# Designs tried in a protein design run: designed miniproteins, single chains, continued (4). Part 51

Each design is a single chain, and the fold is of that chain. pLDDT is the mean over its residues in the fold that is shown.

## One batch from the design tools (miniprotein)

Design m13866
Fold by ESMFold2-Fast:
Structure m13866 (fold): chain A 97 residues (1-97)
Amino acid sequence: SAAEIAELRALLKELSVLTMEIEASTDMEKIRELAERIKELVERILPYLSEEQRKELEELVKKMEEALKAGDAAAVRETARGIVLLVGQALAAKLAA
């Protein structure tokens, strides 16, 4: 629906802002805080995705959590970018339908 597309678009915009803040940050504590906020947004996004897209997104979140445990800021940034890309592709697919 138009309302679902509007909500998914709003969530993607917030997700993009958080990812940009992770890219700009060198503070691992700040990166952890931002990553937890990304996980919260992902939970709100999941209901709008297909089963296949949900599995891919959940795998990216798992990789991000593993990177956070390892203290690997570069890997956190890579997985956050992957999450934004996947959600963006899901939104584009809904707009083309």
Scores: mean pLDDT 88

Design m13867
Fold by ESMFold2-Fast:
Structure m13867 (fold): chain A 58 residues (1-58)
Amino acid sequence: MDKELLEREVELSVEGIKLAVELTIAKKEGDEEKAKELEERLEEVHRESDEIAKEGEA
């Protein structure tokens, strides 16, 4: 696997954890607009992580 792809995957994992924590807080506070934005960002992080995994095997 390319070293740059590995480093980007690690960064996406860290970002995903941060977004998940903020999403939990937003849901507890009842901030539905913020929760929706965080969910969309999490989906983008997951999508990019899947693309990196495919590139690492290709």
Scores: mean pLDDT 78

Design m13868
Fold by ESMFold2-Fast:
Structure m13868 (fold): chain A 110 residues (1-110)
Amino acid sequence: EEFVKGSVYYAQGKYDEAIKWYEKAIEKYPWNADAYRMLGNAYFKKGEYEKAIEWYEKALKIAPNDAQAWFNLGKAYEKLGKTDEAIKYYEKALQARPSPEAEKRLEELK
């Protein structure tokens, strides 16, 4: 399936190919929040943080309890130097699931 192919390419570091297959997964299954999050992850790995943010936000509209998507959204904002937004989204990640990594990031930013 399209999502599995995207994940295989992502694991190989082939982020452009991963993006193509995750986009096909979304076309077939537009409710698959994991595919939106993985698109965000692929763009993040490419250093395209603004695009990563757009895809994480779409994932979170479908699955607002996805702690990993909230955490990665915070990381993307941090990469852009947007500290207030990063803090906000790390706090959302912690509300969804306890995370020592998110707690450490909040300590360093506050």
Scores: mean pLDDT 87

Design m13869
Fold by ESMFold2-Fast:
Structure m13869 (fold): chain A 72 residues (1-72)
Amino acid sequence: SEEVAREAAELAAELKKEGKSIMEIHEELRRFLVEKGYSPTTARILAGTAAMLAQNGASVEEIEERLKALMD
C-alpha cells in the first residue's frame, strides 16, 4: 500500500504537469488503482483525493501521505 500510494502520487503530479484536467487525472488514477487491486469504490475515492490535491498544487509527498492515511 505504501508503494501504491507513492506511485499514485507520482502519477497524479506527472499528469498535472502534462496539463491534464482534474477529471482526466481522476480517471487515469482510478484505472491505475483498480489495476493494483483496489475495489472500484475505493479506487474512485483515492483517485478523487489525489486528483484534487494535484490540481491544487500539492507535492508528491503531500499526496502520498494523504493517500496512505485513507488506505489505512
Scores: mean pLDDT 87

Design m13870
Fold by ESMFold2-Fast:
Structure m13870 (fold): chain A 63 residues (1-63)
Amino acid sequence: MDLAASTTPEDIELGKKLGEEAAKNGGLPYVLKKTREIADKYGLDKASNIGAVAYQTMKELLA
């Protein structure tokens, strides 16, 4: 898990929303698709932070 201590509240909110959408729309492949799009636009660090939150949120919702 590569969640930086300085992750913004905005990144956390986006990650949670992405994780919730992923739980409804196909799970991990959806997270990977969206984090790749974020990486292309905003860079790997931002994608990593948002993706980590999304993955954790998705796992909790699918349990």
Scores: mean pLDDT 76

Design m13871
Fold by ESMFold2-Fast:
Structure m13871 (fold): chain A 84 residues (1-84)
Amino acid sequence: SLEEILAKKEKEIKEKYPNASEDYIKGELYYEKGLYYESLGKYEEAIEYYEKAEEYYIKAGKYEKALEAGVKAGLLRIKLALGL
C-alpha cells in the first residue's frame, strides 16, 4: 500500500539523516508518491506529487533534488501531451 511505502521511506530518511528538516522529509515523501503513481500509469497524479516534491525541496534548500523532481514532472507533461 502507499501508506506502507511512505512509512518505510520516512523511517529510512530519519535513520540516514536524523537532522533532516520537515520540508526535506515532505519533499522526499511527495517524490515517493510521484514514483508510486507513475508506476501505476497515473501520470496526472504523478505530476502533481513531483511538483509538490519540487516545492518542498526548494524550501529545504535541496536545489539538485528540486531540479530532479521538476524534470520528472516536465517529462511526464510532455509524455501526456504526445499521447505516449
Scores: mean pLDDT 90

Design m13872
Fold by ESMFold2-Fast:
Structure m13872 (fold): chain A 64 residues (1-64)
Amino acid sequence: EADALLAELEALGDTFGARLLREHGLGVAQLREALEASRAGDAALSQFLAPLARDTVDTARPAP
């Protein structure tokens, strides 16, 4: 479930990533990918989240 995956991301210390995923309305499959990337290492997670964070900054979306 999406809520469980977001809770796991928050437990791993990535509350910002969890919030980005929630705000972008990503589905369970994308949330699972983010969780796997987080478990694989910081570099993988950062690479996965970087486009979302950049798009948030580059668009009219408010800052987190």
Scores: mean pLDDT 62

Design m13873
Fold by ESMFold2-Fast:
Structure m13873 (fold): chain A 62 residues (1-62)
Amino acid sequence: GVEEALARNRRGAAALTDADLQRIYDDVRTFYLSQGFSQEEADALAKRAVDGARRAGGSFFK
């Protein structure tokens, strides 16, 4: 719905805090672990996602 779209857009438009970056890291890591990836691989992918979010200036989309 509109609320879900606004929440996603707000995350993309707003500056990410340290707490937001930690959440992205945990979410991505957990996602890849659930896909059957190793802990080391999931950790590396989570770090890449956080780096991507920082470079995108508030967007965590790949």
Scores: mean pLDDT 68

Design m13874
Fold by ESMFold2-Fast:
Structure m13874 (fold): chain A 62 residues (1-62)
Amino acid sequence: SPVERARRLLAELDELERVAPPELLPLIAAGRALAETAIATGDPVAMEAAEALLEYARRLLA
């Protein structure tokens, strides 16, 4: 479901925030805001953008 998808995304962003350097915190916050928008509005574009930001942040930490 979209709600479960967003819940997992927020949990992954929370985990990433715990290990991220301060420079990446604004990127993680942007991903969180997009995920919250997707939950509130059901906007699939916001969900896809949040997932893309998560993947980008993960690549920066690899």
Scores: mean pLDDT 83

Design m13875
Fold by ESMFold2-Fast:
Structure m13875 (fold): chain A 57 residues (1-57)
Amino acid sequence: MEKQIERIKEYLKAKGKSDEDIEKIVNLVKQGIDAYNEGNVEEAKKLFDEANKLAEK
C-alpha cells in the first residue's frame, strides 16, 4: 500500500498538481482502501472515483 501511495504522489507531482491537491487525492485513496477493507465496496468506489476526478483536473 505505502509503495502505491508514494507512486501516486510522484505521478501527481510530475503532472504539476499542487501539494494541497496531492494531499486531498492521497487522503481519498487511503479512505477508499480503508472502506474496501471494511467491506464497504460502494463507499470505496465513490472515494476512488472522487480521487480520480481530482487527479484528472
Scores: mean pLDDT 79

Design m13876
Fold by ESMFold2-Fast:
Structure m13876 (fold): chain A 67 residues (1-67)
Amino acid sequence: EEKLYRAELAALTLLDLGIPDEEIVQRVAEAFGLDRETAQAIVDRLKALTPEEREQVRHSLEEKLKA
């Protein structure tokens, strides 16, 4: 739950920086102790979004992590 929100937020940040998908998957999996399939699913989902949708997701995740 919380770990997945943090992983998704990290993936969004790395994606915005233009880091290659494969590197994002590896970094997120290692940093958050996720299996590669879970990290890949997060990256794939975020890549399907527009930049505007990614900003909305980031805001939502930041709000959830504040609680």
Scores: mean pLDDT 80

Design m13877
Fold by ESMFold2-Fast:
Structure m13877 (fold): chain A 58 residues (1-58)
Amino acid sequence: LGESRPLAPLSEEVREVAREIAEKLRKIGEAVDKMLELLKQGVPREEAEKIAEEIAKK
């Protein structure tokens, strides 16, 4: 164990919030990937955005 820059310990609450944010970002990433795939298949942007929004909401 090397001494690196001192890091402030994260509280349990902050860690829980960070996990929730990470989960939401993951869902957004899935939605973006799906949107890009649909656009490559020639689906109109408005249609692709609606499908992506549904994925992000779940």
Scores: mean pLDDT 73

Design m13878
Fold by ESMFold2-Fast:
Structure m13878 (fold): chain A 56 residues (1-56)
Amino acid sequence: SAHERRLAAAREELARAVERGLSAEQLTQGADTLGWLARLSPEETAALRAEALALH
């Protein structure tokens, strides 16, 4: 679905940010911004943030 593609794109973008060595603060802000742009739910955005921070 279009929603699944947007979520996958947001996850890929955050994974690249982790690889670039962005700080926990930058990853948190990035997850919130990407969640808003991808029209994710608050729960999906929180999961995206937690996933990025776990990889940090």
Scores: mean pLDDT 84

Design m13879
Fold by ESMFold2-Fast:
Structure m13879 (fold): chain A 76 residues (1-76)
Amino acid sequence: SMERSRKVARLVGLLLRALGSILDGDYEEAARAALEAVELAKELGMEEAFPLVRKIAERLREAGAEEGAEEVLEAV
């Protein structure tokens, strides 16, 4: 469906935004994008996104953004 296709595209966009925000040192935006990605992945039943979300949380923790990392991991 068009709605599902739009949501899948948005999920991919959120994951890319989270990764890009980590590279930019914007850990607050990275955590926000990752949280939105988790919510959308759960809505879509796309559990295959969760390993990447966990990797994003690991990178946040390594950068010292521990609160954001914990929030993302709790959401998965």
Scores: mean pLDDT 88

Design m13880
Fold by ESMFold2-Fast:
Formats: C-alpha cells, structure tokens, sequence
Structure m13880 (fold): chain A 65 residues (1-65)
C-alpha cells in the first residue's frame, strides 16, 4: 500500500467533510477534481484500499453538488 496516497486520501476525505458542512460549491468542485485524480493514481499504483477511500469521498462530494 502507498502510505503517501493513503495519507492524501484521508486528508481529502476530511476536507470534503468540511466543504460539505459549509455548502461551498466551488470548494466541492475543486476537491472532486483532486480526489478523482488521486483515485486514478491509486488505481495505477495497484492500491485498491486507497482507491476505495477516494471513491467513497467522490460519492459524498457528488451527492453534495
């Protein structure tokens, strides 16, 4: 597992929660792009756990938009 990718996924998950609570649409869109990028990096690295965390965050961000 890539520790760097996992750490980034957890940080982005926290930021997503904050953005959702604030109803900040611009921040939600920016975070969605960043998390989708992270998911692709995790998939390329074979890090299925980090990719799954990123997907959960993507779903939450899409629901909030």
Amino acid sequence: MSEELRTRALLLQGLAGAAIARKDKELLKELLEEVERLKREAEEAGDEETAALAEETIERLREAL
Scores: mean pLDDT 83

Design m13881
Fold by ESMFold2-Fast:
Order: sequence, then C-alpha cells, then structure tokens
Structure m13881 (fold): chain A 100 residues (1-100)
Amino acid sequence: SELFKEMIEQANALIEAIEAGDKAAALKHVEELRETALRLLESEGVLSEENRERIEALAEEIKAAVEAGDLQKAVSLLVSLLIWLVGEIFEGERGLAPSP
C-alpha cells in the first residue's frame, strides 16, 4: 500500500518533468520509480529475475525516450510499466485463492 502510493507519486512527478522538458529531473524520477517498483514486487513476493529484467529494460527505454525528446514514447512506456506492475501484483494475490 505505502510503496504503491510512493510509486504513483513518483510516476506523477516523472510525467510533470517530461511535460516541462526537464530531462535531468525526468531521468532522476525514472531511477526512483525503478527502485520503488523493484521494492514493491519484492514486498508482494512476486520479484523474479524475469520481472527484474523487465523493469530494468523498461526503465532504460524510458530514459532513452526522454533523452531523445520523444515525450509521447516516454509517457506510453511509463503507462505500460504501471499497467504491467498492477497486473503482476493482482495475479500474485489471486494465485493464493482456493478453487471454488
């Protein structure tokens, strides 16, 4: 819950930095979001090497888009990361439910 709230706050800060054209702030927020996402998956018990590699790859792609000034791509990649993270958390929770 707390880590999820931090992640949303960091995502909003990243979007604001991207919209402002502040590449330095945006790159900093990508790193903060990457670290929070890894901690969130670890706390939920769903951090695997595959999930770690996916977060790291998406973070690098977002950074590349920011550096290139491709703001639409940067935001789209961020949204994709957030949707995927939510899916992983919800899938982990449902995996513990007994079949009716």
Scores: mean pLDDT 80

Design m13882
Fold by ESMFold2-Fast:
Structure m13882 (fold): chain A 104 residues (1-104)
Amino acid sequence: AAAAEEAARAAALAEARAAGLADVTEVGHTTDEDGVETYVLGGTFTDAEGRRFEGRLVIEIDKDGKPVYAKVVGPDPEALERLAAKYKAMGVSKIETELVAPAP
């Protein structure tokens, strides 16, 4: 239903903002048979020196609006570790990071 999808999208966007992702855009979205919503969100992370770089957040929100999985993709290992630690502290059951080469 549109209302449930909007609530899940709002939850995913709130998680992205909490992770420090700015200029958030929705790259992909799927819903499984159990009502789990998977969002792939693109945006800009800021490193420890205040430099901005593009990255992605893959997040799964269950039917009750709870984040159950997160994967952070980006070129900065320090930023990835900070985001992973934040999600783990928030009680996300599984979190992963993926390091990609920085864009030229």
Scores: mean pLDDT 71

Design m13884
Fold by ESMFold2-Fast:
Structure m13884 (fold): chain A 66 residues (1-66)
Amino acid sequence: SAVEYAKLGVQLQNEGKLLEAEEAYIKALELDPNFSPAKSEASHLVEEFKKNGILPSQKLLDLLSA
């Protein structure tokens, strides 16, 4: 479910597994594009990527702008 993928994303992000967290948030937003907790956490991940000089995936950016 979108809820379980969002929870997985948060867990992976807390473990510093940012690329794996991105995949989990993409799965959550594909299942429910309007799931506010996943959008909020994925937006925070995008800021973490920017801070670390990592480009977010275009797919994640497209899902966040939908």
Scores: mean pLDDT 83

Design m13885
Fold by ESMFold2-Fast:
Order: structure tokens, then C-alpha cells, then sequence
Structure m13885 (fold): chain A 66 residues (1-66)
């Protein structure tokens, strides 16, 4: 099984809530996700699906990392 600590569990839960529309990403969370995507895309080109998943993950990480 994949090792999931308390932080990883919280991030996974936040991603699922964002996907279901139970959480609205803040403007700050969206800005952070855009910045993360820009950094990733300096080295590689993401598909639309990869970009969407990376955005959700980045938004979730910011929400958990208060």
C-alpha cells in the first residue's frame, strides 16, 4: 500500500472535495496553482488532463498547508 501520512490524507481529501465541487478554490489557491503549472511547464509540456490534475493537486496542497 502507498504510505499516506496525515498530511497526504488531508491533501487527498481536499482534492476529492474540489473535484466534487464541495470546495471552491480561493483566488489565492488558483494563483498558486497557475504559478506551479508555469514552473512545471518550463521543463515539460502537460496534456490538458495532466494540467487539470496538477491544478487540483496544487490547490489542495495550498488549502492544507496553512
Amino acid sequence: AAATDAYGDAVTEAVEKLRKGELEPSPEARAHADEVLAQIEKGITLTPEQRERARLFAEAVLLVRA
Scores: mean pLDDT 72

Design m13887
Fold by ESMFold2-Fast:
Structure m13887 (fold): chain A 61 residues (1-61)
Amino acid sequence: MSREERIEKAAEEIYKLALENGGKVSKEEIDKIAKELGLTEEEVKEALDRALLRYIQDQEA
């Protein structure tokens, strides 16, 4: 899996958790995803930013 693929997969997993939990994702859940996908701190931040942006856009009427 490429760097980009790992970031996208993390963003999708975080986004799904946000949908299930009403926009809330714990740091513990994020850390678990990062560990499973072998993400760096920078890559985790990018995945979070992507997931959060998508979640916010989906909440717009």
Scores: mean pLDDT 79

Design m13888
Fold by ESMFold2-Fast:
Structure m13888 (fold): chain A 61 residues (1-61)
Amino acid sequence: SKEQELKEALEEVDRIYERAKTLPDPELGEAVFLLAAATIAASMKDPEVREKVLEYAEEKL
C-alpha cells in the first residue's frame, strides 16, 4: 500500500540519519544524508510519497 511504502521509506531515512550523525565532519554528514534521502525519494514510484520523504528529511535538519 501507499502508506506501507511511505512508512518503509521514512524508516530508511531514519536509519541513514543515524549513520550520517556518526561522520566526523557535520557538513559532510548533512550532504551525505540529503543525497541519500533524495536517492530514496527518487526510487519511489508515487510522486506524493516522494514529496513526503523529501519533506521529512528536510525537517530532520
Scores: mean pLDDT 83

Design m13890
Fold by ESMFold2-Fast:
Structure m13890 (fold): chain A 71 residues (1-71)
Amino acid sequence: SSLEEVQELIKEAIEAIKAGDVERAERLLTRAHIAAADYPEIQKLIAEAGRALGAGDYEKAIELLEEALKL
């Protein structure tokens, strides 16, 4: 997948988290993780964000995703 596709999925996931749509955010992060197969550092941050989201730490999830967008 393209880097642009990964970045778009991450941005959509951030907006879903901000809207409180955790289920949509989880689906978007799963898609982003698969799309990021060629970008291991981004893929790692997406996985860490997914764990933070699962723990209810929405602020940490957003921070990790914003970090991924800077790579």
Scores: mean pLDDT 90

Design m13891
Fold by ESMFold2-Fast:
Structure m13891 (fold): chain A 75 residues (1-75)
Amino acid sequence: MTPRQQLMEFGGELLGKVSRGEMTLDEMLEEIIRKAKELGFSEQEIFDELKGLLHLYYGDIGLAEKLAKEYVEKY
């Protein structure tokens, strides 16, 4: 399984937890960033992934870029 496939599978498990009320969206994004770093993704690759996800969810590219940057900087 590629690092990308591992990250996607992990994200799916976390989304299930969010749906069950076991974690917040904020906690999910934090855990995805941690897992991506563990798998060797660069900060730029993590930023691009989060920006894409947040843009799809909010429909605002400026907000998506701002939030993606804040989460990558927070770790």
Scores: mean pLDDT 78

Design m13892
Fold by ESMFold2-Fast:
Structure m13892 (fold): chain A 74 residues (1-74)
Amino acid sequence: SREEINERNIATLEEILKTSEPDLSAEELALVRETLERFKAAEDPVAEGRALSPEEVAALKKAFALYSRKQRAA
């Protein structure tokens, strides 16, 4: 279901955060954590994603890039 897909996506984002947190600044880490909590609370994560600030988008992209780099190195 869409709810199950959303839970899986949130779990993936939490894994990305845990993997990336040593390489993120305190400010970037706070932005990613706040964004994850909003996605967890959102009834429509797609609409929530469209409402992200440029700073939140930048922090998420950096976390994902760090995660992807580690996955390729493994």
Scores: mean pLDDT 74

Design m13893
Fold by ESMFold2-Fast:
Structure m13893 (fold): chain A 94 residues (1-94)
Amino acid sequence: KRLSPNLSPEERAELELARRLRDAFENRDPIVREAVERLKKLIPDLSDDQLEGLLFAVAMGVLDRDDLMSRHGLSPEQAEAVVEEAERIREAVK
């Protein structure tokens, strides 16, 4: 845990969100499991663990839609679906 007492309100909010996202993915909360099940229908060649990893990375802001296409070989439709599911998870844990 790296937490500074002199963080800005925006930095504190992002760290709090990051903590909630990590907990949701580690616990495999229903919102995460449902997102993976929807994405498996659209991206059948990725495993549950691979889809969960991509969702977490996008929700954390580590990967964007262009990264999913260029680095992970997803189609524009597949990349957009991952982004939409990650945004849904991010909103649910706020």
Scores: mean pLDDT 81

Design m13894
Fold by ESMFold2-Fast:
Structure m13894 (fold): chain A 64 residues (1-64)
Amino acid sequence: SMAEEYEEMAREMARRWNKSEEEIEEIGKQARDAGINYTVAKAAREQGLSEAEVEELRAKLKAG
Protein backbone atom coordinates (compact mmCIF):
# COMPACT_ATOMS: atom_id res chain seq x y z
CA SER A 1 0.00 0.00 0.00
CA MET A 2 1.03 3.65 -0.33
CA ALA A 3 1.19 3.93 3.46
CA GLU A 4 3.64 1.00 3.65
CA GLU A 5 5.76 2.51 0.84
CA TYR A 6 5.88 5.89 2.61
CA GLU A 7 6.78 4.24 5.94
CA GLU A 8 9.59 2.16 4.40
CA MET A 9 11.01 5.10 2.43
CA ALA A 10 10.96 7.37 5.49
CA ARG A 11 12.73 4.75 7.65
CA GLU A 12 15.47 4.28 5.01
CA MET A 13 16.03 8.05 4.78
CA ALA A 14 16.12 8.44 8.58
CA ARG A 15 18.68 5.61 8.85
CA ARG A 16 20.84 7.33 6.22
CA TRP A 17 20.60 10.57 8.24
CA ASN A 18 22.01 8.75 11.30
CA LYS A 19 18.81 9.03 13.36
CA SER A 20 18.28 6.92 16.49
CA GLU A 21 16.09 3.78 16.35
CA GLU A 22 13.35 5.64 18.28
CA GLU A 23 13.49 8.55 15.80
CA ILE A 24 13.40 6.13 12.84
CA GLU A 25 10.24 4.46 14.21
CA GLU A 26 8.57 7.83 14.90
CA ILE A 27 9.41 9.18 11.42
CA GLY A 28 8.09 5.94 9.89
CA LYS A 29 4.80 6.25 11.78
CA GLN A 30 4.37 9.87 10.65
CA ALA A 31 5.02 8.86 7.02
CA ARG A 32 2.54 5.96 7.30
CA ASP A 33 -0.13 8.33 8.64
CA ALA A 34 0.56 10.74 5.74
CA GLY A 35 0.13 7.88 3.24
CA ILE A 36 -3.15 6.85 4.88
CA ASN A 37 -4.43 10.47 4.87
CA TYR A 38 -3.57 10.82 1.17
CA THR A 39 -5.39 7.57 0.29
CA VAL A 40 -8.47 8.58 2.31
CA ALA A 41 -8.58 12.10 0.79
CA LYS A 42 -8.35 10.66 -2.74
CA ALA A 43 -11.16 8.13 -2.11
CA ALA A 44 -13.39 10.79 -0.50
CA ARG A 45 -12.93 13.08 -3.50
CA GLU A 46 -13.45 10.33 -6.12
CA GLN A 47 -16.34 8.48 -4.41
CA GLY A 48 -18.05 11.29 -2.44
CA LEU A 49 -17.62 9.60 0.95
CA SER A 50 -19.37 10.86 4.09
CA GLU A 51 -17.38 11.77 7.21
CA ALA A 52 -18.35 8.44 8.82
CA GLU A 53 -17.23 6.47 5.73
CA VAL A 54 -13.92 8.39 5.69
CA GLU A 55 -13.27 7.40 9.33
CA GLU A 56 -14.15 3.73 8.62
CA LEU A 57 -11.75 3.66 5.65
CA ARG A 58 -9.00 5.26 7.75
CA ALA A 59 -9.45 2.63 10.49
CA LYS A 60 -9.25 -0.22 7.97
CA LEU A 61 -6.07 1.18 6.38
CA LYS A 62 -4.40 1.58 9.80
CA ALA A 63 -5.21 -2.09 10.56
CA GLY A 64 -3.40 -3.22 7.38
Scores: mean pLDDT 77

Design m13895
Fold by ESMFold2-Fast:
Structure m13895 (fold): chain A 83 residues (1-83)
Amino acid sequence: SMIESYVFLALAYIAAGRLDEARRYLSRLRGADPEELVEAAVKAAQPFGARAPELLRQAADLARSEGDEELAEALVRAAEIVE
């Protein structure tokens, strides 16, 4: 799914310390369905293993800083699921 791909790229860029690129991919998720966001984020985070919860919470903080509270909430819920 495109949502899963965008979450994966955002997490990968966060892991690489490239926060501006991460923000660009997170912005593509604005207005997506919250349930689809949670499911996609859980799947996208799998390759990151033990770092998955941390990266999802960092992505949530970036989304919140950009005013996307709905995306931030979905990413926090995904982090809770993968912990």
Scores: mean pLDDT 90

Design m13896
Fold by ESMFold2-Fast:
Structure m13896 (fold): chain A 86 residues (1-86)
Amino acid sequence: MSLEEAARALLERLAPTLAELAERYERGEISEEEARERAFEALREAAAALLEAGASPAVVRAVVERLLESDPEAAEEARRIVEELA
């Protein structure tokens, strides 16, 4: 699986959940901490699915690092999640 294919697959899996979480957070239905936890859980599920589909751990890690470039702490947590799944 190429980096571009992995990025597309990850975004296709995450986008609906992240959009829902963002809407709920903006409406005050969930806390920032709960939204973050649910987002990382969705990321874990999406990353696991990509690894099962044959994506290398290095490719999945590179994709999540790039998506979270503006948030170094979130990028590090995402990397740990991918490493735990590999």
Scores: mean pLDDT 79

Design m13897
Fold by ESMFold2-Fast:
Structure m13897 (fold): chain A 74 residues (1-74)
Amino acid sequence: AKENPEEAVKEAEKLLEKENPSRLELHRALELAKAAAEQGLVEKALELLKKASKSKDEEIQKAAEALIKEIEEK
């Protein structure tokens, strides 16, 4: 997963599609999305981060919004 950005995207999608993802699972999804963006899968990473930005957890929402802004400003 760490060496393959497509696997990172799939793992992050699986974590975000859980009915009740934990904060740890949501943070993991953000890390995987960031890694995928850094490896060139920018569009897919932004889709994942936009899903995370709709989280009820304000810390996850803010972290996702910050990552979206960082990626879009590059």
Scores: mean pLDDT 78

Design m13898
Fold by ESMFold2-Fast:
Structure m13898 (fold): chain A 64 residues (1-64)
Amino acid sequence: SELAEKLIAAIDANPDKDIITIELERVPSREELVQALKAVAEKYPDATIGFKLEGKTLTLYITR
């Protein structure tokens, strides 16, 4: 998933941040968002990842 790759890249680029804000090119569908978050959870199994979507702005809340 292109969205999953963007989320993973943002997390990897910001290893010391608990809150990461990502500007998306379009508003994702619920299915795309769920699939992307599942892929992120599978890559970081020891982390708890919350999210908030406001239009095209996706905020990730990361707890290790």
Scores: mean pLDDT 82

Design m13899
Fold by ESMFold2-Fast:
Structure m13899 (fold): chain A 57 residues (1-57)
Amino acid sequence: SLEEQLAAARAAGVTPEQLEILREAFEKNEWVDATELNRAAVREGRLSPAAVARFEA
């Protein structure tokens, strides 16, 4: 599940560094910055809104 979400985000243009941060936060059950990172990526045109919805689900 997480691996599939990260692969989809990578295909949409999210950087490997951002993906690693999200993975580590998720594994620690800490605050996941996915929403803020995805919002920034959408604003910059690096990620589609559809990919964000799929990743955050």
Scores: mean pLDDT 59

Design m13900
Fold by ESMFold2-Fast:
Structure m13900 (fold): chain A 82 residues (1-82)
Amino acid sequence: SLAEEARRRAEEAERRAREAAGSTPDQQKLAADYLIEEAGELFELGLKASPEEAETLLEATRRLIDAARYLREQAEKQEAAA
């Protein structure tokens, strides 16, 4: 289902964010940009989904945005420490 796919995408995004957090600031920012793009795709799917699945897709979208924000914050902290 779309809800199950959205959950898996959110879990994979959080995993990618953890892996990227150990890389360079440039790689963290690049990963964050990809996550924002993917969040946009999930949001558009949510607009076309049934009301039952739309809530799960919106929550997955928020989780991807949070993961991207985390990566940007990690990049900023690493740059500030240099």
Scores: mean pLDDT 83

Design m13901
Fold by ESMFold2-Fast:
Structure m13901 (fold): chain A 77 residues (1-77)
Amino acid sequence: MKVELRLADGTVLEVDVSNPEEVLKALLEALKHMKDVAKGIGLILRAIGLMLDNDGKLPEEEAREILEEAQRLLAEE
């Protein structure tokens, strides 16, 4: 499943949630555009923790939820 992250500069990152490397790269790029860096780091650590618990794989549902939370942190009202 592909998820899109929209950055403040208008960049759109298309992420295959079945690919943990793409998820981590997208989160790292998104982190550069977040005001709440600590929460952004927390999402990356959550993704890494899930990979450690699942033999290097990210469950697609949890990956989707992490990317949705990243989009929320990127969305400024």
Scores: mean pLDDT 79

Design m13902
Fold by ESMFold2-Fast:
Structure m13902 (fold): chain A 66 residues (1-66)
Amino acid sequence: SEVEELVKEAEKLGLSPEEAERLAALAATQGYSDELNALREEAKKLGLSREEIARALGVKGRKLLE
Protein backbone atom coordinates (compact mmCIF):
# COMPACT_ATOMS: atom_id res chain seq x y z
CA SER A 1 0.00 0.00 0.00
CA GLU A 2 1.04 3.63 -0.33
CA VAL A 3 1.14 3.98 3.46
CA GLU A 4 3.49 1.00 3.85
CA GLU A 5 5.69 2.38 1.05
CA LEU A 6 5.86 5.80 2.77
CA VAL A 7 6.90 4.13 6.05
CA LYS A 8 9.70 2.22 4.30
CA GLU A 9 10.93 5.32 2.43
CA ALA A 10 10.87 7.37 5.65
CA GLU A 11 12.99 4.71 7.38
CA LYS A 12 15.50 4.87 4.49
CA LEU A 13 15.70 8.68 4.95
CA GLY A 14 16.85 8.28 8.57
CA LEU A 15 13.57 8.30 10.48
CA SER A 16 13.14 5.67 13.20
CA PRO A 17 10.39 3.05 12.82
CA GLU A 18 8.34 4.96 15.42
CA GLU A 19 8.78 8.26 13.54
CA ALA A 20 7.90 6.56 10.24
CA GLU A 21 4.69 5.13 11.74
CA ARG A 22 3.78 8.56 13.13
CA LEU A 23 4.34 10.10 9.69
CA ALA A 24 2.01 7.49 8.17
CA ALA A 25 -0.63 8.33 10.80
CA LEU A 26 -0.27 12.05 9.99
CA ALA A 27 -0.71 11.25 6.30
CA ALA A 28 -4.00 9.49 7.08
CA THR A 29 -5.39 12.22 9.37
CA GLN A 30 -4.04 15.50 7.92
CA GLY A 31 -4.32 14.93 4.16
CA TYR A 32 -0.65 14.20 3.59
CA SER A 33 -1.84 11.99 0.72
CA ASP A 34 -2.99 15.20 -1.02
CA GLU A 35 0.54 16.61 -0.59
CA LEU A 36 1.97 13.37 -1.99
CA ASN A 37 -0.32 13.64 -5.03
CA ALA A 38 0.70 17.29 -5.51
CA LEU A 39 4.38 16.28 -5.36
CA ARG A 40 3.80 13.46 -7.87
CA GLU A 41 2.15 15.89 -10.31
CA GLU A 42 4.96 18.44 -9.89
CA ALA A 43 7.54 15.64 -10.27
CA LYS A 44 5.94 14.51 -13.55
CA LYS A 45 6.09 18.10 -14.82
CA LEU A 46 9.75 18.54 -13.74
CA GLY A 47 10.95 14.98 -14.40
CA LEU A 48 11.97 14.35 -10.79
CA SER A 49 12.95 10.83 -9.73
CA ARG A 50 11.14 8.68 -7.17
CA GLU A 51 14.14 9.07 -4.85
CA GLU A 52 13.92 12.88 -5.02
CA ILE A 53 10.21 12.76 -4.13
CA ALA A 54 10.90 10.43 -1.19
CA ARG A 55 13.66 12.73 0.10
CA ALA A 56 11.35 15.77 0.03
CA LEU A 57 8.65 13.87 1.93
CA GLY A 58 11.18 12.73 4.52
CA VAL A 59 12.28 16.31 5.16
CA LYS A 60 8.65 17.46 5.54
CA GLY A 61 7.81 14.53 7.82
CA ARG A 62 10.79 15.18 10.06
CA LYS A 63 9.80 18.85 10.40
CA LEU A 64 6.20 17.88 11.27
CA LEU A 65 7.44 15.51 14.01
CA GLU A 66 9.47 18.26 15.71
Scores: mean pLDDT 57

Design m13903
Fold by ESMFold2-Fast:
Structure m13903 (fold): chain A 80 residues (1-80)
Amino acid sequence: SRSEEIIEQARATARAAIEMARLTGDEELLREVERAVRELERRVREAAEAGASDEEIEEAVRELAERADELAAKAAELLA
């Protein structure tokens, strides 16, 4: 289903963000990324469990993607 595809994409984005944070060697940044990812994944799961529309799930995934991009940029600055 579309919602399953969206959730799978969110999980892939989350894994990528965590791996990028690991490359920095900064344990505090890694912990921050893991917390942000867990919070956003929880929102996606809660929306899906509540029978949210595909549009609502897409909105939650958009928030996850935006946050992942912010954290990836922060990790990139530390790697530069």
Scores: mean pLDDT 73

